Designed miniproteins, single chains, continued (3). Designs and how they scored, part 8

Each design is a single chain, and the fold is of that chain. pLDDT is the mean over its residues in the fold that is shown.

## One batch from the design tools (miniprotein)

Design m8248
Fold by ESMFold2-Fast:
Structure m8248 (fold): chain A 74 residues (1-74)
Amino acid sequence: NADKIRQMADAAVKILDEAGEETASALVEIARGISLSNGDTPEQAAEFLKRVVENAASPEVAERAKQAIDEVLK
């Protein structure tokens, strides 16, 4: 479960790095991370989203992911 989320986050980061992913794709991953966290643990979603933040294509996407992390951890 948690391991699968981390592996998926790593794969997403790689894809973003290789493809130069655009804002829309990053936002989808953010939403997905939040959705997964709502079922299991906030920490798992935060870890996933943190990787998205670090590899975001734009500052706006990074800021959105940061907001999502704050939301799921409150």
Scores: mean pLDDT 61

Design m8249
Fold by ESMFold2-Fast:
Structure m8249 (fold): chain A 83 residues (1-83)
Amino acid sequence: MKTIVEAEITKQFGEVKVGDRVFVLGPDGGIATGRVIEVKGNKVIAEILSATGPVEVGDPFAIVNDDGEVVATGRVTKVEKLE
């Protein structure tokens, strides 16, 4: 199964690029990790590569560049599980 998330950027600190790392934070320490596959203005689409728990709409996310800097934060707006 593939998990694709759409997320809305609420704060941007730097340039968001395809290939940047995505971290989705569940309540009380659940983490999913992924990669940005598309940038659409203030929205990003990411593929989840690994997760310690489920990813849900409303979860906070961060995007981290190749220097390890947080370049954007926001919230997950859509989760799609592909068969």
Scores: mean pLDDT 80

Design m8250
Fold by ESMFold2-Fast:
Structure m8250 (fold): chain A 94 residues (1-94)
Amino acid sequence: ANLYITIRGLSVEQGQEIAEKINSNPNGSASVSSDGSVTMVVKLSKEKARELAEEINKQPNGTATITSKGDVGALVTLSYQQAKELVDKILSLT
């Protein structure tokens, strides 16, 4: 399954660092917008993608939806430290 996440709340420089980390993983791809938002896609199993969507939905600053194909779309607003921790977790699942 594919996990599509947009992370908001970062500076452009912070977003670039996060995107470079994701782009260094063969299962990940990311881009940074002019506002520092990071849009990423990561390939995961359906089970891992579902578990991550449930975790995101427990956060007050996050929302995630699961498609009929088991793909996940999510939007989160995070500090730099929170974004780094989330990305480290996601990449550990690949």
Scores: mean pLDDT 84

Design m8251
Fold by ESMFold2-Fast:
Formats: sequence, C-alpha cells, structure tokens
Structure m8251 (fold): chain A 94 residues (1-94)
Amino acid sequence: SQDEVLEQLFRLILEGLTRALHALDAAGRSAEGAALAQRVSELSKQVNEAKTIEEKKEYLERLVEVVVAALRALGQDAEADRLEREGKRLIEEL
C-alpha cells in the first residue's frame, strides 16, 4: 500500500539522518547536526501537510537529497548511495 511504502521510505530516511547526526556529533559539529535535523523536520512537515501524492513526492525527493548530501559531505558514500538508490525506488512506487 502507499502507507507501507511511505513508512519504509521514512524509516530509510531516519536511518540515514541518524548516521549523519552521530557522525556530526562525533566530529564536534553538533550545530550543523541541529541545522540538518531542523531542515529534515521542516521537509517532513511539508510531506505530511501535502494534499496530493505528486506534492508528497516532491518533498520526499528533497528530503532524500538533503540527507544524501549530508552523508556524502561526511564521507559516508556507501550509505549515501544506498539511501539515494532505495529512496528513489520507493518514491517511484508511490
């Protein structure tokens, strides 16, 4: 169902976000982590408030891009590649 695909996608995004936040904290970059968490929160709110599947897809794509960019900036390329590939696939299934 669409709800199951959305749940899988949000779990995948949350896993990527958690990895990025832990890496930022370990590097003493907690202010950047707070900014990333706020951006993800704002985009997640836009997904929830979106009234059409097309609008939800647009915000979900931005959400994946933001977390992927953070992971790549932290040298976590394998995790970034997985989120980008699986995230795009799940968005297409919506």
Scores: mean pLDDT 89

Design m8252
Fold by ESMFold2-Fast:
Structure m8252 (fold): chain A 89 residues (1-89)
Amino acid sequence: SEKLIEEAKRMIKKTEEALRGVEEYVSTLPGLSAEQREAVERALREVREAVERLKEAVKSGNEEEIKKAMEELKEAVRRLQEVLAPIVP
């Protein structure tokens, strides 16, 4: 449906903007441990990979693939938020 595709496109754009902000913020933070930095970098990579999969699903036009990719992106963003919670108040 057109609504699903537009929702997916909004999710992609919002996530890409948020990723740039998180990367910039984390790069300027003093006092991150090596383990915290690695955890953030892994979570950021997982979100980027999920964004790329959603872009591919949108190009395919397959509604089930788009829904699956949207759920995977939501889960990746949730994991990133959990990793950031002890770093960002």
Scores: mean pLDDT 85

Design m8253
Fold by ESMFold2-Fast:
Structure m8253 (fold): chain A 105 residues (1-105)
Amino acid sequence: SPAEERARAEIRRIVDELEFLVTNIAKKLNDQEIIDKVKEKSAEIRAMIDAGAPVREVAEKLIEFLTEVADEIEAKYPLSNEAWVVRTAAHLAIKRVRELVAEAE
């Protein structure tokens, strides 16, 4: 539907923005493992979008990835501004993604 196409397009924009944000934070932390993981997971989600995967499945994969990355940065760098920024961005992105799923279904 047009709503599903709009949802996929907006999820792609969220993935692009979060990859950029988290990669720059990981570069500041000199954490190559997080950089590699973020690039790999972002590429997987984009491949799902390009294949026309259901919005719910794309959303679930993105929510899983955002939760994992936020948890990992918080565990490695507790009480850091970097951990706070990633957690906040992940929380807002997850909220928006859930709204997009509801609008598309």
Scores: mean pLDDT 90

Design m8254
Fold by ESMFold2-Fast:
Structure m8254 (fold): chain A 99 residues (1-99)
Amino acid sequence: MEKEKKEKMRKEIMKLIKELRGKLLKSGEDTDEAYEKFLEEVLKKLSELANVDLNELKELRKKLEKEGFSEPAIISYLLAKLGLVSEEEKKEIEEGIKK
């Protein structure tokens, strides 16, 4: 993608993630079910915005969960995979979860 298209898509995705997190916080629910639903909504929106197969994102998420990634780390990794964050930001996320 061109630089301008990447930045516009990044802003749109970050806005959607912030909105979804805001809904989770408003619910007052700190449950695995609430976080699961939040992640599913994020994956669906990322699939639609990046024109990527939702099933591929779901499989990648399951792999990352099995490898010990937290929900924020999974989201950040997916943003990096879609080219929405820099390789350096991806490395920082990966290093943070391996500590």
Scores: mean pLDDT 67

Design m8255
Fold by ESMFold2-Fast:
Formats: structure tokens, sequence, C-alpha cells
Structure m8255 (fold): chain A 87 residues (1-87)
């Protein structure tokens, strides 16, 4: 079970990063939301490995979004969402 969630986490991370590279900010945010949902599932299963991988995947997408956005408001929104999920 945990291996399947880890594979999905990697898939959503790669999708999010690719969307950022293509300038699809909406798609990247959606991928981040899917990673957040996987994190909730991993926590409900008490799967520390999947939880850690999902946090790392979400962080990777958030950092890439922050670097790609030239809009201060967009950067603030991404940072707030990431902090709420990691706190």
Amino acid sequence: MGQQLISQSNQYRDQGLQNIRNGDIRGAVQSGRQLSDLLDQAQSLNDSVTTRVSIQSLTDVQVSLNQSLNNPDGVQDVLQQGQQQLS
C-alpha cells in the first residue's frame, strides 16, 4: 500500500514540475493539491515513509513555483499554502 502512494506522490511531483516548466501555473497548483491529499491519506494510514516522501514532493513543487513566479501575490499564496500543509 505505501509503495503505491509513494509512486503516486512521485507522479504528481513530476507532473507539477513539468507544468511549472511549461508555464502552466494552474496545473502545478492542482498537482500540489493532489500531493496534499496524498499526504492526508499517508497520515491517516500512519505511514511515516509515504508522509515524508509526500512532504518532499510538495516542497519541490512549491520551491519551483516560487522561483518561476514573478508575481509577489502569487509567491505569497504558494508560501502560505505550503506552510499550512507543513505546519
Scores: mean pLDDT 68

Design m8256
Fold by ESMFold2-Fast:
Structure m8256 (fold): chain A 88 residues (1-88)
Amino acid sequence: DEELEEIKKELLEKLEELTRKAEEADPEAGRQMRNALEAAKKGSVEGGITIARAAGHELLKRPSPELQEIGKEAIEVADEARRKLREA
């Protein structure tokens, strides 16, 4: 399904950008995000959305405003992908 592949592509591209930002901010958070991204690449679109949201919530627990901002963006990316998936 071309639409599902496009949703997955956008999700993974945005997660890759957030992973790079997390790696620059904190090596441990960066590794956590990289692991989430690799898991999301191997699964379904729905699985990737769930992984992105979970990773975002984990970053929100960090005592770092920069990581909390990245976490919020990851949740927003997951929510947008979920919206597009419902419309597909």
Scores: mean pLDDT 87

Design m8257
Fold by ESMFold2-Fast:
Structure m8257 (fold): chain A 90 residues (1-90)
Amino acid sequence: MSLEELKERILKILEEIKKLVEELINEELSEEEKEKKMEEIQRLARELGELILEFEKVASPEEYEEFMKEVEERLAEIEKLLKEAAEKYR
């Protein structure tokens, strides 16, 4: 996988996770539907971690630091949304 393909894949997974978390917040979901979405989020989070490790190995230190700033901002936004979802279903 090229450096550009890795970046695109990471950003796509972050967007997919965000969408699933927003659906947990905004939709009236059954317990089964909630569990399915949480399982999908966990699967995507694992794939994201693996891709970030691969990106670290192939990227220059400067490219890694610059791109990881965007990734960390997106992850912080997702974490905030996950807290909102958890509060809704408490």
Scores: mean pLDDT 83

Design m8258
Fold by ESMFold2-Fast:
Structure m8258 (fold): chain A 77 residues (1-77)
Amino acid sequence: SKVDEVIEETRKRLEELFEQAKAETDPEKIQQILQEIEQVVLETMQKLKELNAPEVKIQEFLAWVHKKMKEVYEEIQ
């Protein structure tokens, strides 16, 4: 489905950004990557809502993002 395609493509993009954030040592560049991650998540949430994605899939996506963001923050801190 288009919903599953959007989630899969977004996960791949976000995983790349998470890796970049973890590897970066410059605080300003880390902040830029974190802002890009936030923007990608917000745009994806909007897209999923426009596609009338099932609530369960939206919640699973957000839970996955939350888990990954915790890992990124633990690595940076």
Scores: mean pLDDT 87

Design m8259
Fold by ESMFold2-Fast:
Structure m8259 (fold): chain A 65 residues (1-65)
Amino acid sequence: MMTEEEAKAFLEKVFNQPLTSELEQEMVRYILEKVDYSMEKLKEAVEKYKDKVTSIADLVSLLSE
């Protein structure tokens, strides 16, 4: 099962930005819940939306549909 720290590190690498604010940490937790704590599902979601997502907030918005 993927940890919050693993998800944060992966997303920081994907978006090339540090995720240090309380809001960004809440976004990481929300994404973890949406992908059932699965790194494979997270990678699939990022790949699926890569042309529409430039930030973690965009990914949260798309996963909320």
Scores: mean pLDDT 80

Design m8260
Fold by ESMFold2-Fast:
Formats: C-alpha cells, sequence, structure tokens
Structure m8260 (fold): chain A 64 residues (1-64)
C-alpha cells in the first residue's frame, strides 16, 4: 500500500539507501533516481514526518 511504501522509502532515504528508495518509487512509475535525492534532502531540511506525509500523497496520486 502507498502508506507502507512511503514509510519504507523514507526509512531507506534516512539510512542512505538511495537504490532501495529508487526501486520503491519506480513501482509507481516515478523517476526514482531524481525523487530519491529529493526525498533524502527533504528529510534533512523539513523533517521526517513532513516529508512522509507529502510522499504518501504523491504515491496515492500516482496509483490513480
Amino acid sequence: MAEEDAEEAVKKAEAGDLEGVKEILEKYGLDGEAMAKGLAKGVKEYGREFTLERLVGLLKGAEL
């Protein structure tokens, strides 16, 4: 589910596992490489909770 995938992607981004983030985002047809870098930066600049909420919305939109 998008919420579970978003949580896993944020966790991997915090750990520096950008390839793992890319694989999750590509399941939704997103540019995983560009988004993985953006997600890692988002966590550092805006915090985990804010970045997670935005990613959940993005993944749900991509499923539609």
Scores: mean pLDDT 78

Design m8261
Fold by ESMFold2-Fast:
Structure m8261 (fold): chain A 61 residues (1-61)
Amino acid sequence: GGLEAGRRGGEEGRRAGEAGDAAKMSELGQKGSNEAFAAGDEEGRRIAEELTVLGLIAGGL
């Protein structure tokens, strides 16, 4: 579902961001956000975006 896709993509993006891989972070976060949005799951989209941003901040990017 959209919530699950958003959460998965966001978490994967966050981990990539924390590891300093900005390209992978963006790809995984966007994938999760887009899948959640396509499913009509606004909460999943929001979670994907928030986790991706958190990874960016934690990774110093």
Scores: mean pLDDT 74

Design m8262
Fold by ESMFold2-Fast:
Order: structure tokens, then C-alpha cells, then sequence
Structure m8262 (fold): chain A 65 residues (1-65)
């Protein structure tokens, strides 16, 4: 089962210390990936321009709900 609020927590963690503003498209894309950590990490790095360390930190923060 995928949890829709996981994408919300990922975007909150990714934007928490930056001027980054999540779009509806970013939210929808991450929600569609659900539990695929590798795909989520790739999206954060490739599409949002986060470093690998920032992407890992955001994923870990969202998983520690």
C-alpha cells in the first residue's frame, strides 16, 4: 500500500531549509512513485536539482514519521 502523505513529507523535508517551492506536478510525480526509494531519489536529484546527500536526508526524514 502506498501512503499519499509520504510525498508530502518528502517535499516538506526537501524545502525545509531552502527557497525551493514544490509544484503540483512534483507532488503528483512523487506520490505516483510511492514506495520506490530509488525512483524518488532519482527524481529529487535529476528533476529538483538536490544533491545526493540532500535527497537521502529528505527520504530519511519522510520515512521517520
Amino acid sequence: MRQPFTARELLAAASGGTDYRPTAEDYAALAALGDDVDAIRAYLVERLGLSEAQADAAIEAAQNR
Scores: mean pLDDT 66

Design m8263
Fold by ESMFold2-Fast:
Structure m8263 (fold): chain A 85 residues (1-85)
Amino acid sequence: QEQIDVDVYIAIMEIMAAVSKVAAENALRRGDEETAKIYQEEADKIQKIIDELRALPNPTVEDAKKALEEVRKIMKEADEKVKSL
């Protein structure tokens, strides 16, 4: 059931992208345009990774795990950028 396992990883990454979008919206509501831009860029990068994984003809669980690892790195980089403001 490789496809179902991959779909679970995609769902997790979609939640991560949604969290980043909410963080961007919250920053905009506070007037923090720089933080909002960072979190929006994070959400866009996560979505690109999801789209690339979905574009594979036969995505494996290992492909999904690598995608999730890349998403984690993107989230860490965004958090570090926000902390540096």
Scores: mean pLDDT 86

Design m8264
Fold by ESMFold2-Fast:
Structure m8264 (fold): chain A 107 residues (1-107)
Amino acid sequence: TSAQSDFVAAKNRLFSSTSNQEKIAALDELRAIAKSHPELQEDVVSALLTVAKNENEPAVVRQEAVAYARELSNSPEVQRALRDLAFNDSNEAVRNVALVALGGKSD
């Protein structure tokens, strides 16, 4: 489908871009795809958690990935990833965003 092609293109841009702005734009595209195409939500969340956990990624990009993963999913996998980031990540801003995400939404 066109949505599958858009997902692959956005994911490739996310992992190949050199600027924070380009990476954040790719995160925005992935978020929009997941909201419009529920069948791709699991794949999008997986890509977001990959970025969120990668300490070689810019902290601002990782923070946005955490926020979008939580917005899209409240699964046990997301809850576990947020907990690991909140208590174990080396970056204070990433830990803080993950901690807020753990307590932010009802249900």
Scores: mean pLDDT 85

Design m8265
Fold by ESMFold2-Fast:
Structure m8265 (fold): chain A 78 residues (1-78)
Amino acid sequence: MLTPEELARLAMEFAKRLIDEYGLSDEEAAKLVRFLVELMREKGLTLEQAREIIDRVMEALKAGKTLEEVFEEARKLL
């Protein structure tokens, strides 16, 4: 299970990558980060599982998938 500190650090790291590397707006990045944070809390994920989901989400964004498709991909990984 992720500690609140680990989850907060992952959320900040992920938000920064979405904005800096993929050019998402602050609103879009916040929406995606919020979705993943709630999903991670609900499922009681480990740090390794959380990083795997983030990596798969980033891969979907690199493939040119829409934000909605990325949400669906994240759900499939759990």
Scores: mean pLDDT 76

Design m8266
Fold by ESMFold2-Fast:
Structure m8266 (fold): chain A 86 residues (1-86)
Amino acid sequence: LEELSIEELIERLRELTAELLEAFEKKDLKAESEAVLKLVEVMLAAIRKVPELLPLLIEFLKAVAKGDMEAVKEAVERAIAALEAA
């Protein structure tokens, strides 16, 4: 994951967010949990390249803990915007 480019990390975040939202709509808790774990891995790889993203990972984790899927989506979208600006 650390060898991925910023563009590849953005693409992975978009794909995994779509997987997470689909799993949530289907009430597939296993798929939802797996998508969250993959998103955390990609966000950690992104933070190693762009440390300024750390607060956005914290916001993502808070949103996941609250079960707030709109806040989860917003945190990932903000992380993507920050990666695009880097």
Scores: mean pLDDT 82

Design m8267
Fold by ESMFold2-Fast:
Structure m8267 (fold): chain A 74 residues (1-74)
Amino acid sequence: MSVEERYERLLARATPEQKELIEKIYEIAKSTGDEKFLEGAVNAVEQALALPDPEERIDVLKSLLKYLENKKKK
């Protein structure tokens, strides 16, 4: 399964709030041009969505987005 197919599947099962965070994460990771970095970002999103607590899922996604935004600036 391609990284793009995995990303689309994650979006399909995500809540509207999760979708917004996931789309931003994917866009930043894709903008790096690093395929392994993009795969790592998608893996991290899959792990976040596997957490049993919906609130913790959002917190982890927000943390991941902030980390990627900081990395993009440098």
Scores: mean pLDDT 80

Design m8268
Fold by ESMFold2-Fast:
Structure m8268 (fold): chain A 79 residues (1-79)
Amino acid sequence: MEELLKKIEENKKKLIDDYISRFGDLEAWYEAARRAEEEGDTSPERLRQLYQENRDKVIEKLKKKMEDSFNKYLEELLK
């Protein structure tokens, strides 16, 4: 049992890292677009500024969301 749980945790970390590597930039651009629309300025210049300023913050939020989702999924499986 313990060995299986350790393997699950290792695979979880790898999957999250792989996801962020593939989709982190896309998520950052989506967030930039959403913020630009909220501000009423969807110019390419504003979108680029929002992307650059918020990229790292968006990626950190995405990592946390993925971690929380995996933990919730595992908790439901153990019920």
Scores: mean pLDDT 77

Design m8269
Fold by ESMFold2-Fast:
Structure m8269 (fold): chain A 95 residues (1-95)
Amino acid sequence: GLTLSEEEIEELEKELAEADEYFQKGDYKKAREKLIEILREKGLEVETESENGKAKVEVKGKGKKWVIEVEGPGPSEVYLVQALVKAYELYLKEQ
């Protein structure tokens, strides 16, 4: 399993809150960049793809691979943020 220290959890909560604040302000690009930085700092490889209202996020590391796809109307950048949040949630569920 994966164990995070109390200090690491506090830092991640602060970084995730900052990403959410950007998202609430409509700054989807900064929200996306923050989430990608969080994942990469954990030693994970992050690849993103978006086209025609579809967003795909692939996260690899620590012997695991997560692929999240989100589709809908509107800008693909919103779905990229949603897919990155899901990838981060899956990473944190590692025990």
Scores: mean pLDDT 76

Design m8270
Fold by ESMFold2-Fast:
Structure m8270 (fold): chain A 75 residues (1-75)
Amino acid sequence: MKYSEEELQREIDLSMARMAVSVAERHADSDLSDADLQAMIRLLERAREIARRLGDDDLAARADAAIAVLREKLA
């Protein structure tokens, strides 16, 4: 256990999760292939797990909303 490394890792994890959610939100209205939609959903599922683990409820809710939108496009 190293407090400075834990702080840096937390910041990196949250930054990556925020980036994934923001990219997905920007592409919500885009015509993506089913393969690209599935890949983006998997990235959002990881982002949601990170947000929940680190207590960012707003980011977790945004990830859930983006996942729902992309899943509707797979229908």
Scores: mean pLDDT 80

Design m8271
Fold by ESMFold2-Fast:
Structure m8271 (fold): chain A 137 residues (1-137)
Amino acid sequence: APVDEKGKAELESKVDAFVKAIRDVLGVEVPRELILELAKEKSNFNFNYKSPEKDTFGIAQISVEDILNGKIDPLVSDSPFAKELRKLIGPEKVARLVEAVVKYLNLDTKPKNFDELLKNINYVRLALEAAYRYLKE
């Protein structure tokens, strides 16, 4: 898929908020470029990208099945990523990081429709994966 230039511009406008959320909760300075690289690798910045092979959606490629079945919560999910993240930083810091991302990106806590919900979940997931990758490397 080609690079979504509008999606890239939208993410670039929010990258400082991602960095601030991670820094304030975890005490680490994640490079802006890492967040942009992750979004590019997963979706070429396309907020509406649906993988033909994995049934994943959005800029961070969240499993659509997990969203529909309520299995996306990083505090309770049995997914390998959620378990490893909780093991790495602890459930309290996972919760605080989600709250900081929602606050600093001004995400709507009452999404108007399913598309807005998917977009918000993808933003939170992108922040969590950026923190995880940085701390593992």
Scores: mean pLDDT 80

Design m8272
Fold by ESMFold2-Fast:
Order: sequence, then structure tokens, then C-alpha cells
Structure m8272 (fold): chain A 107 residues (1-107)
Amino acid sequence: MTEEQRREIREALAEIRADPEGVILVSGNTAYVGTGTSPRAREAMTRLGRVASASPDIELIGTGGGLKLVFHDDPESLAIVREFADAEVSEEEGEEALSENARKYGV
């Protein structure tokens, strides 16, 4: 991943973090990112998804409640996500958070 792509991740996460309904959780090498209906936060989610899907070291899984990002060989990008994370949780808690977010704000 390039420095420009890491900058895009940082900027997107900061905008999601600024949304009071935004959620950023980490479990091991997996990040769970959700947001409400804020247009700015939704645009940030779209940008985050595009950067992640362009990386061979990140597996992107879209859900109704947000994005699940699995970092296979990108410790620098994972460290950026950890800077913005609300908490480190179990995989079950991360999945439940996205399911609840889908129920409230999506599909």
C-alpha cells in the first residue's frame, strides 16, 4: 500500500470517528467499521472501501452495517485503524456491532 493510500485511510477513519454514531472496532487483524446516515461519514465509508479493495493485503467484506477489513500483511495500515478504534473486542462482538448498525441505519 502507498503512503497516499494510507493517508486516504486515515482521513476516512477521522471522518467516521467524528460521526457520533460511527463505530470502529478491532479484533486481532480484523477491523469492523460502521456509521449512521451522515452524508459525510457515508462518503468516508465509500472512500475507505475503495482504498481497501485496491490493496492485495486487505480483504474487504461489505455488510449492511458497514465494512469488515481483514489485514493479512499490512501492519502499518492496521496500526492506523487502531489509532481510531473505540475498543479491541472479540470477533463475535465486532460482528454483532455491524449487525446492530445494519438494523438501525441500513439493511
Scores: mean pLDDT 80

Design m8273
Fold by ESMFold2-Fast:
Structure m8273 (fold): chain A 119 residues (1-119)
Amino acid sequence: MKKEKAIEILKDIVDILLNEFPLSDEVREMLEKAAELAIKYLRGEEVPEDFLKAYEAVKNKEIVEFKDPVSFLAAILVYIAEKLANDEEIDWDFLEQYLSPEFFEIVKKAVEKVKEKYK
């Protein structure tokens, strides 16, 4: 099922980010919390309203300020995992608006490695 594939892809992306890149403890904790939220959403479990608002903004390509960085990171992870699970193209130009340049490059590299595994 596509949901299970999206969860596996998301776990692989997060594992690469945590183990292959020199991240601060704060960024590592944020990624772990964001991954937990993203997996809950993909499993159909209850998630905070701030996450749902962030995911709606990401889907609608809205430029917004981060009110909850964990919810926005989780929304971005769901977006990427869903696109990869459906064999659809990721809109990197749009994602660049939500991520710092350094974090954007790291995420893009992690996604490229995961794509090689699932192609």
Scores: mean pLDDT 78

Design m8274
Fold by ESMFold2-Fast:
Structure m8274 (fold): chain A 69 residues (1-69)
Amino acid sequence: AREEVAAFLRDVAEELKKEDNPTKLVAGAILAASTDDPEVLELVRKAIQAADQGNLEEAAKYFEEAADV
């Protein structure tokens, strides 16, 4: 449920900070797109845009914020 989605998004943020692993970023985006929370979706969109610009640190921060919603 929401708690599990939040835990996963936090895990994605930690992985991006440590290893710059884009696989976790993509998986997190897909999972968040399946959530019913529009605020989480908005934060994930911002994370994807930051990653597209090569800013994985900002992308991780947005996933971390999405997990806290």
Scores: mean pLDDT 68

Design m8275
Fold by ESMFold2-Fast:
Structure m8275 (fold): chain A 64 residues (1-64)
Amino acid sequence: SPYLEEFLRKMEEIKKLLSPENQKQLDRLIGQALLASKTMDEDSVKQIIDFLMKRAEELLKEDL
């Protein structure tokens, strides 16, 4: 999925800016996106990725 590929690239960049604790939480979000991509249709994957991106942004705000 092009949405998954872009999401994973973005997560790798965000991970570099996070504390070790929030890197673990980000890894959980990545795992959820990977599971969704192999079990759900493309529209559902898009919605899940949008939600997970929002969660990743909240982790980044914690480490500002």
Scores: mean pLDDT 83

Design m8276
Fold by ESMFold2-Fast:
Structure m8276 (fold): chain A 84 residues (1-84)
Amino acid sequence: ELTPDEQALLRLIESVLPSPADLVSPEVARELKERAESLGIELPGLDPDRPLSRREFAEVLLAIYLATGSITEAQAERILAALS
């Protein structure tokens, strides 16, 4: 079961991308990729010109939060599992 903070982050992701089939805009995808790279996060297999799926968006966002110390690995895993 997700904590209220984990539920809030899950709801944020779902509010941007309500369906697993939804894609983020190329502009938002680019900003997230650039932010991840600035934090030293490697995103192997992500084409910089390709829009992100909901799962890929969530994975990048959670990796950024993990790198900044805002969440734990266990919290990221629970949020990703809830998106499945």
Scores: mean pLDDT 75

Design m8277
Fold by ESMFold2-Fast:
Structure m8277 (fold): chain A 68 residues (1-68)
Amino acid sequence: SKEEIKEKAIKGAEEAGKAGSGAGAGMSVYDARQEGIEVTDEGIRAAMEAGSAGDGEAAKKAAEEALG
């Protein structure tokens, strides 16, 4: 379901952010878009930037905003 896709993406972004992986956080949100969730390029970049900062909570929030 779309709910499960969003939950997976948010978890992935949070874990990537904890590890300091911007690419991982952005990819989690990008994968949700590939599975049919509407996400902007700006939303993917925001998740990537938050993940690069090494803050899992910030990456989670960016992913939640990007996914609606």
Scores: mean pLDDT 86

Design m8278
Fold by ESMFold2-Fast:
Structure m8278 (fold): chain A 57 residues (1-57)
Amino acid sequence: DAAAGAAERRALLRQSVDEAMSKLPPEVAQKYRERAATADDAGLGEILREAVELAKS
């Protein structure tokens, strides 16, 4: 169940990141996608925070 919970949480994080990036300029979204490709769960959370911060500007 721990593995299942981790997989679900990661899937939700990736979905949230994709949603946030869809609101950013393509150039900026591409840079965040590259960072997200090599990020751990904590890194994905940080990327999501940055993307959301930029998207609301």
Scores: mean pLDDT 76

Design m8279
Fold by ESMFold2-Fast:
Structure m8279 (fold): chain A 55 residues (1-55)
Amino acid sequence: MLSEEEILARLSKLSAADRAAVFDAVSATGKAKGRNPTKEEFQAVLEEVEARRRA
């Protein structure tokens, strides 16, 4: 599990479009679960976006 500081640092290194994609996916997760998204869900989305950039 990444620290909150590390998640924020990695988000800040993403392009504006990639950051928007992360927040959009996290918001969708929160709606689907009927609750606020967790840090674990934020991390999972962030890692997915980063992995797609590598591929």
Scores: mean pLDDT 75

Design m8280
Fold by ESMFold2-Fast:
Structure m8280 (fold): chain A 82 residues (1-82)
Amino acid sequence: SALDQALLMARMAGIELDEAQQAEVARLAARLTDEQVRALIERHGEALRRFFLPERLAPEDRVPEVTKYVVAAFMVHHGIPV
């Protein structure tokens, strides 16, 4: 699943999330728009590179589901407000 892939990428970056945080990630990812994900990648791109995300997303392309979950995991881990 997209959540499982995002959690693997987080673990590879040295981040472990408990079950409550994983539930928060799933809720946040379901609510993030493509535009919000692009803005977060622009703002936090250097930190998100450790999650093996693409250097940039083309404006015309849809944001992959895994990318939304990875960004949500980053936000939950760092306590960034929803």
Scores: mean pLDDT 77

Design m8281
Fold by ESMFold2-Fast:
Formats: C-alpha cells, structure tokens, sequence
Structure m8281 (fold): chain A 93 residues (1-93)
C-alpha cells in the first residue's frame, strides 16, 4: 500500500541524513578532487540503497506503480542532497 512506500521513503531520508553528516565531516579537509570522489561514492551508495529498498517493496507485493513512485521520489531527494552538499562545500572555500 501507499503507507509502506511512505515508510520506505522515511527510512531512506534517515539514511540520507546520516550519510550526509558523515560526508560533511569527511569533506572538511578535502581537495576538490577528493570532494568529487566523495560525492560520486555518496551517489553510488544512495542508488544502491534505493535498489535494495525497491527489491524489499517487490518482495512485500507492492504494485510496480508504487515502487516506481518510490524510486523516482528517492532519486529526486538524492539529487537535491548532492546539490546541497556541493553548495556547502563551495561556501567553506
């Protein structure tokens, strides 16, 4: 149902928050090249988390349309967080 998707999105948001805080600590002394590598790793980890959550939703019998909505929303939230992290890094220069 929609509620299970909302629960997965809430779990994903919590994961994004934890990973973002870890990246913020790592980027404090990072060079531009190191920062880009950290962003690329964050993006890969986020997409892996989305794939795992989508697989969980499928195993629970959630309709494909709702899984697609989860993947789309989680992807948009990931892109927004990456943009915010990049802006924060630029402000610290």
Amino acid sequence: SQDIVDRQLSQFDSWLDRQSQQLLKQMQNASPQQFEQLLQQFSKDAHNQIRQAAAQLRSEGVPNKLIARFVTVAGIRTAGRLFELKLQWLKNK
Scores: mean pLDDT 87

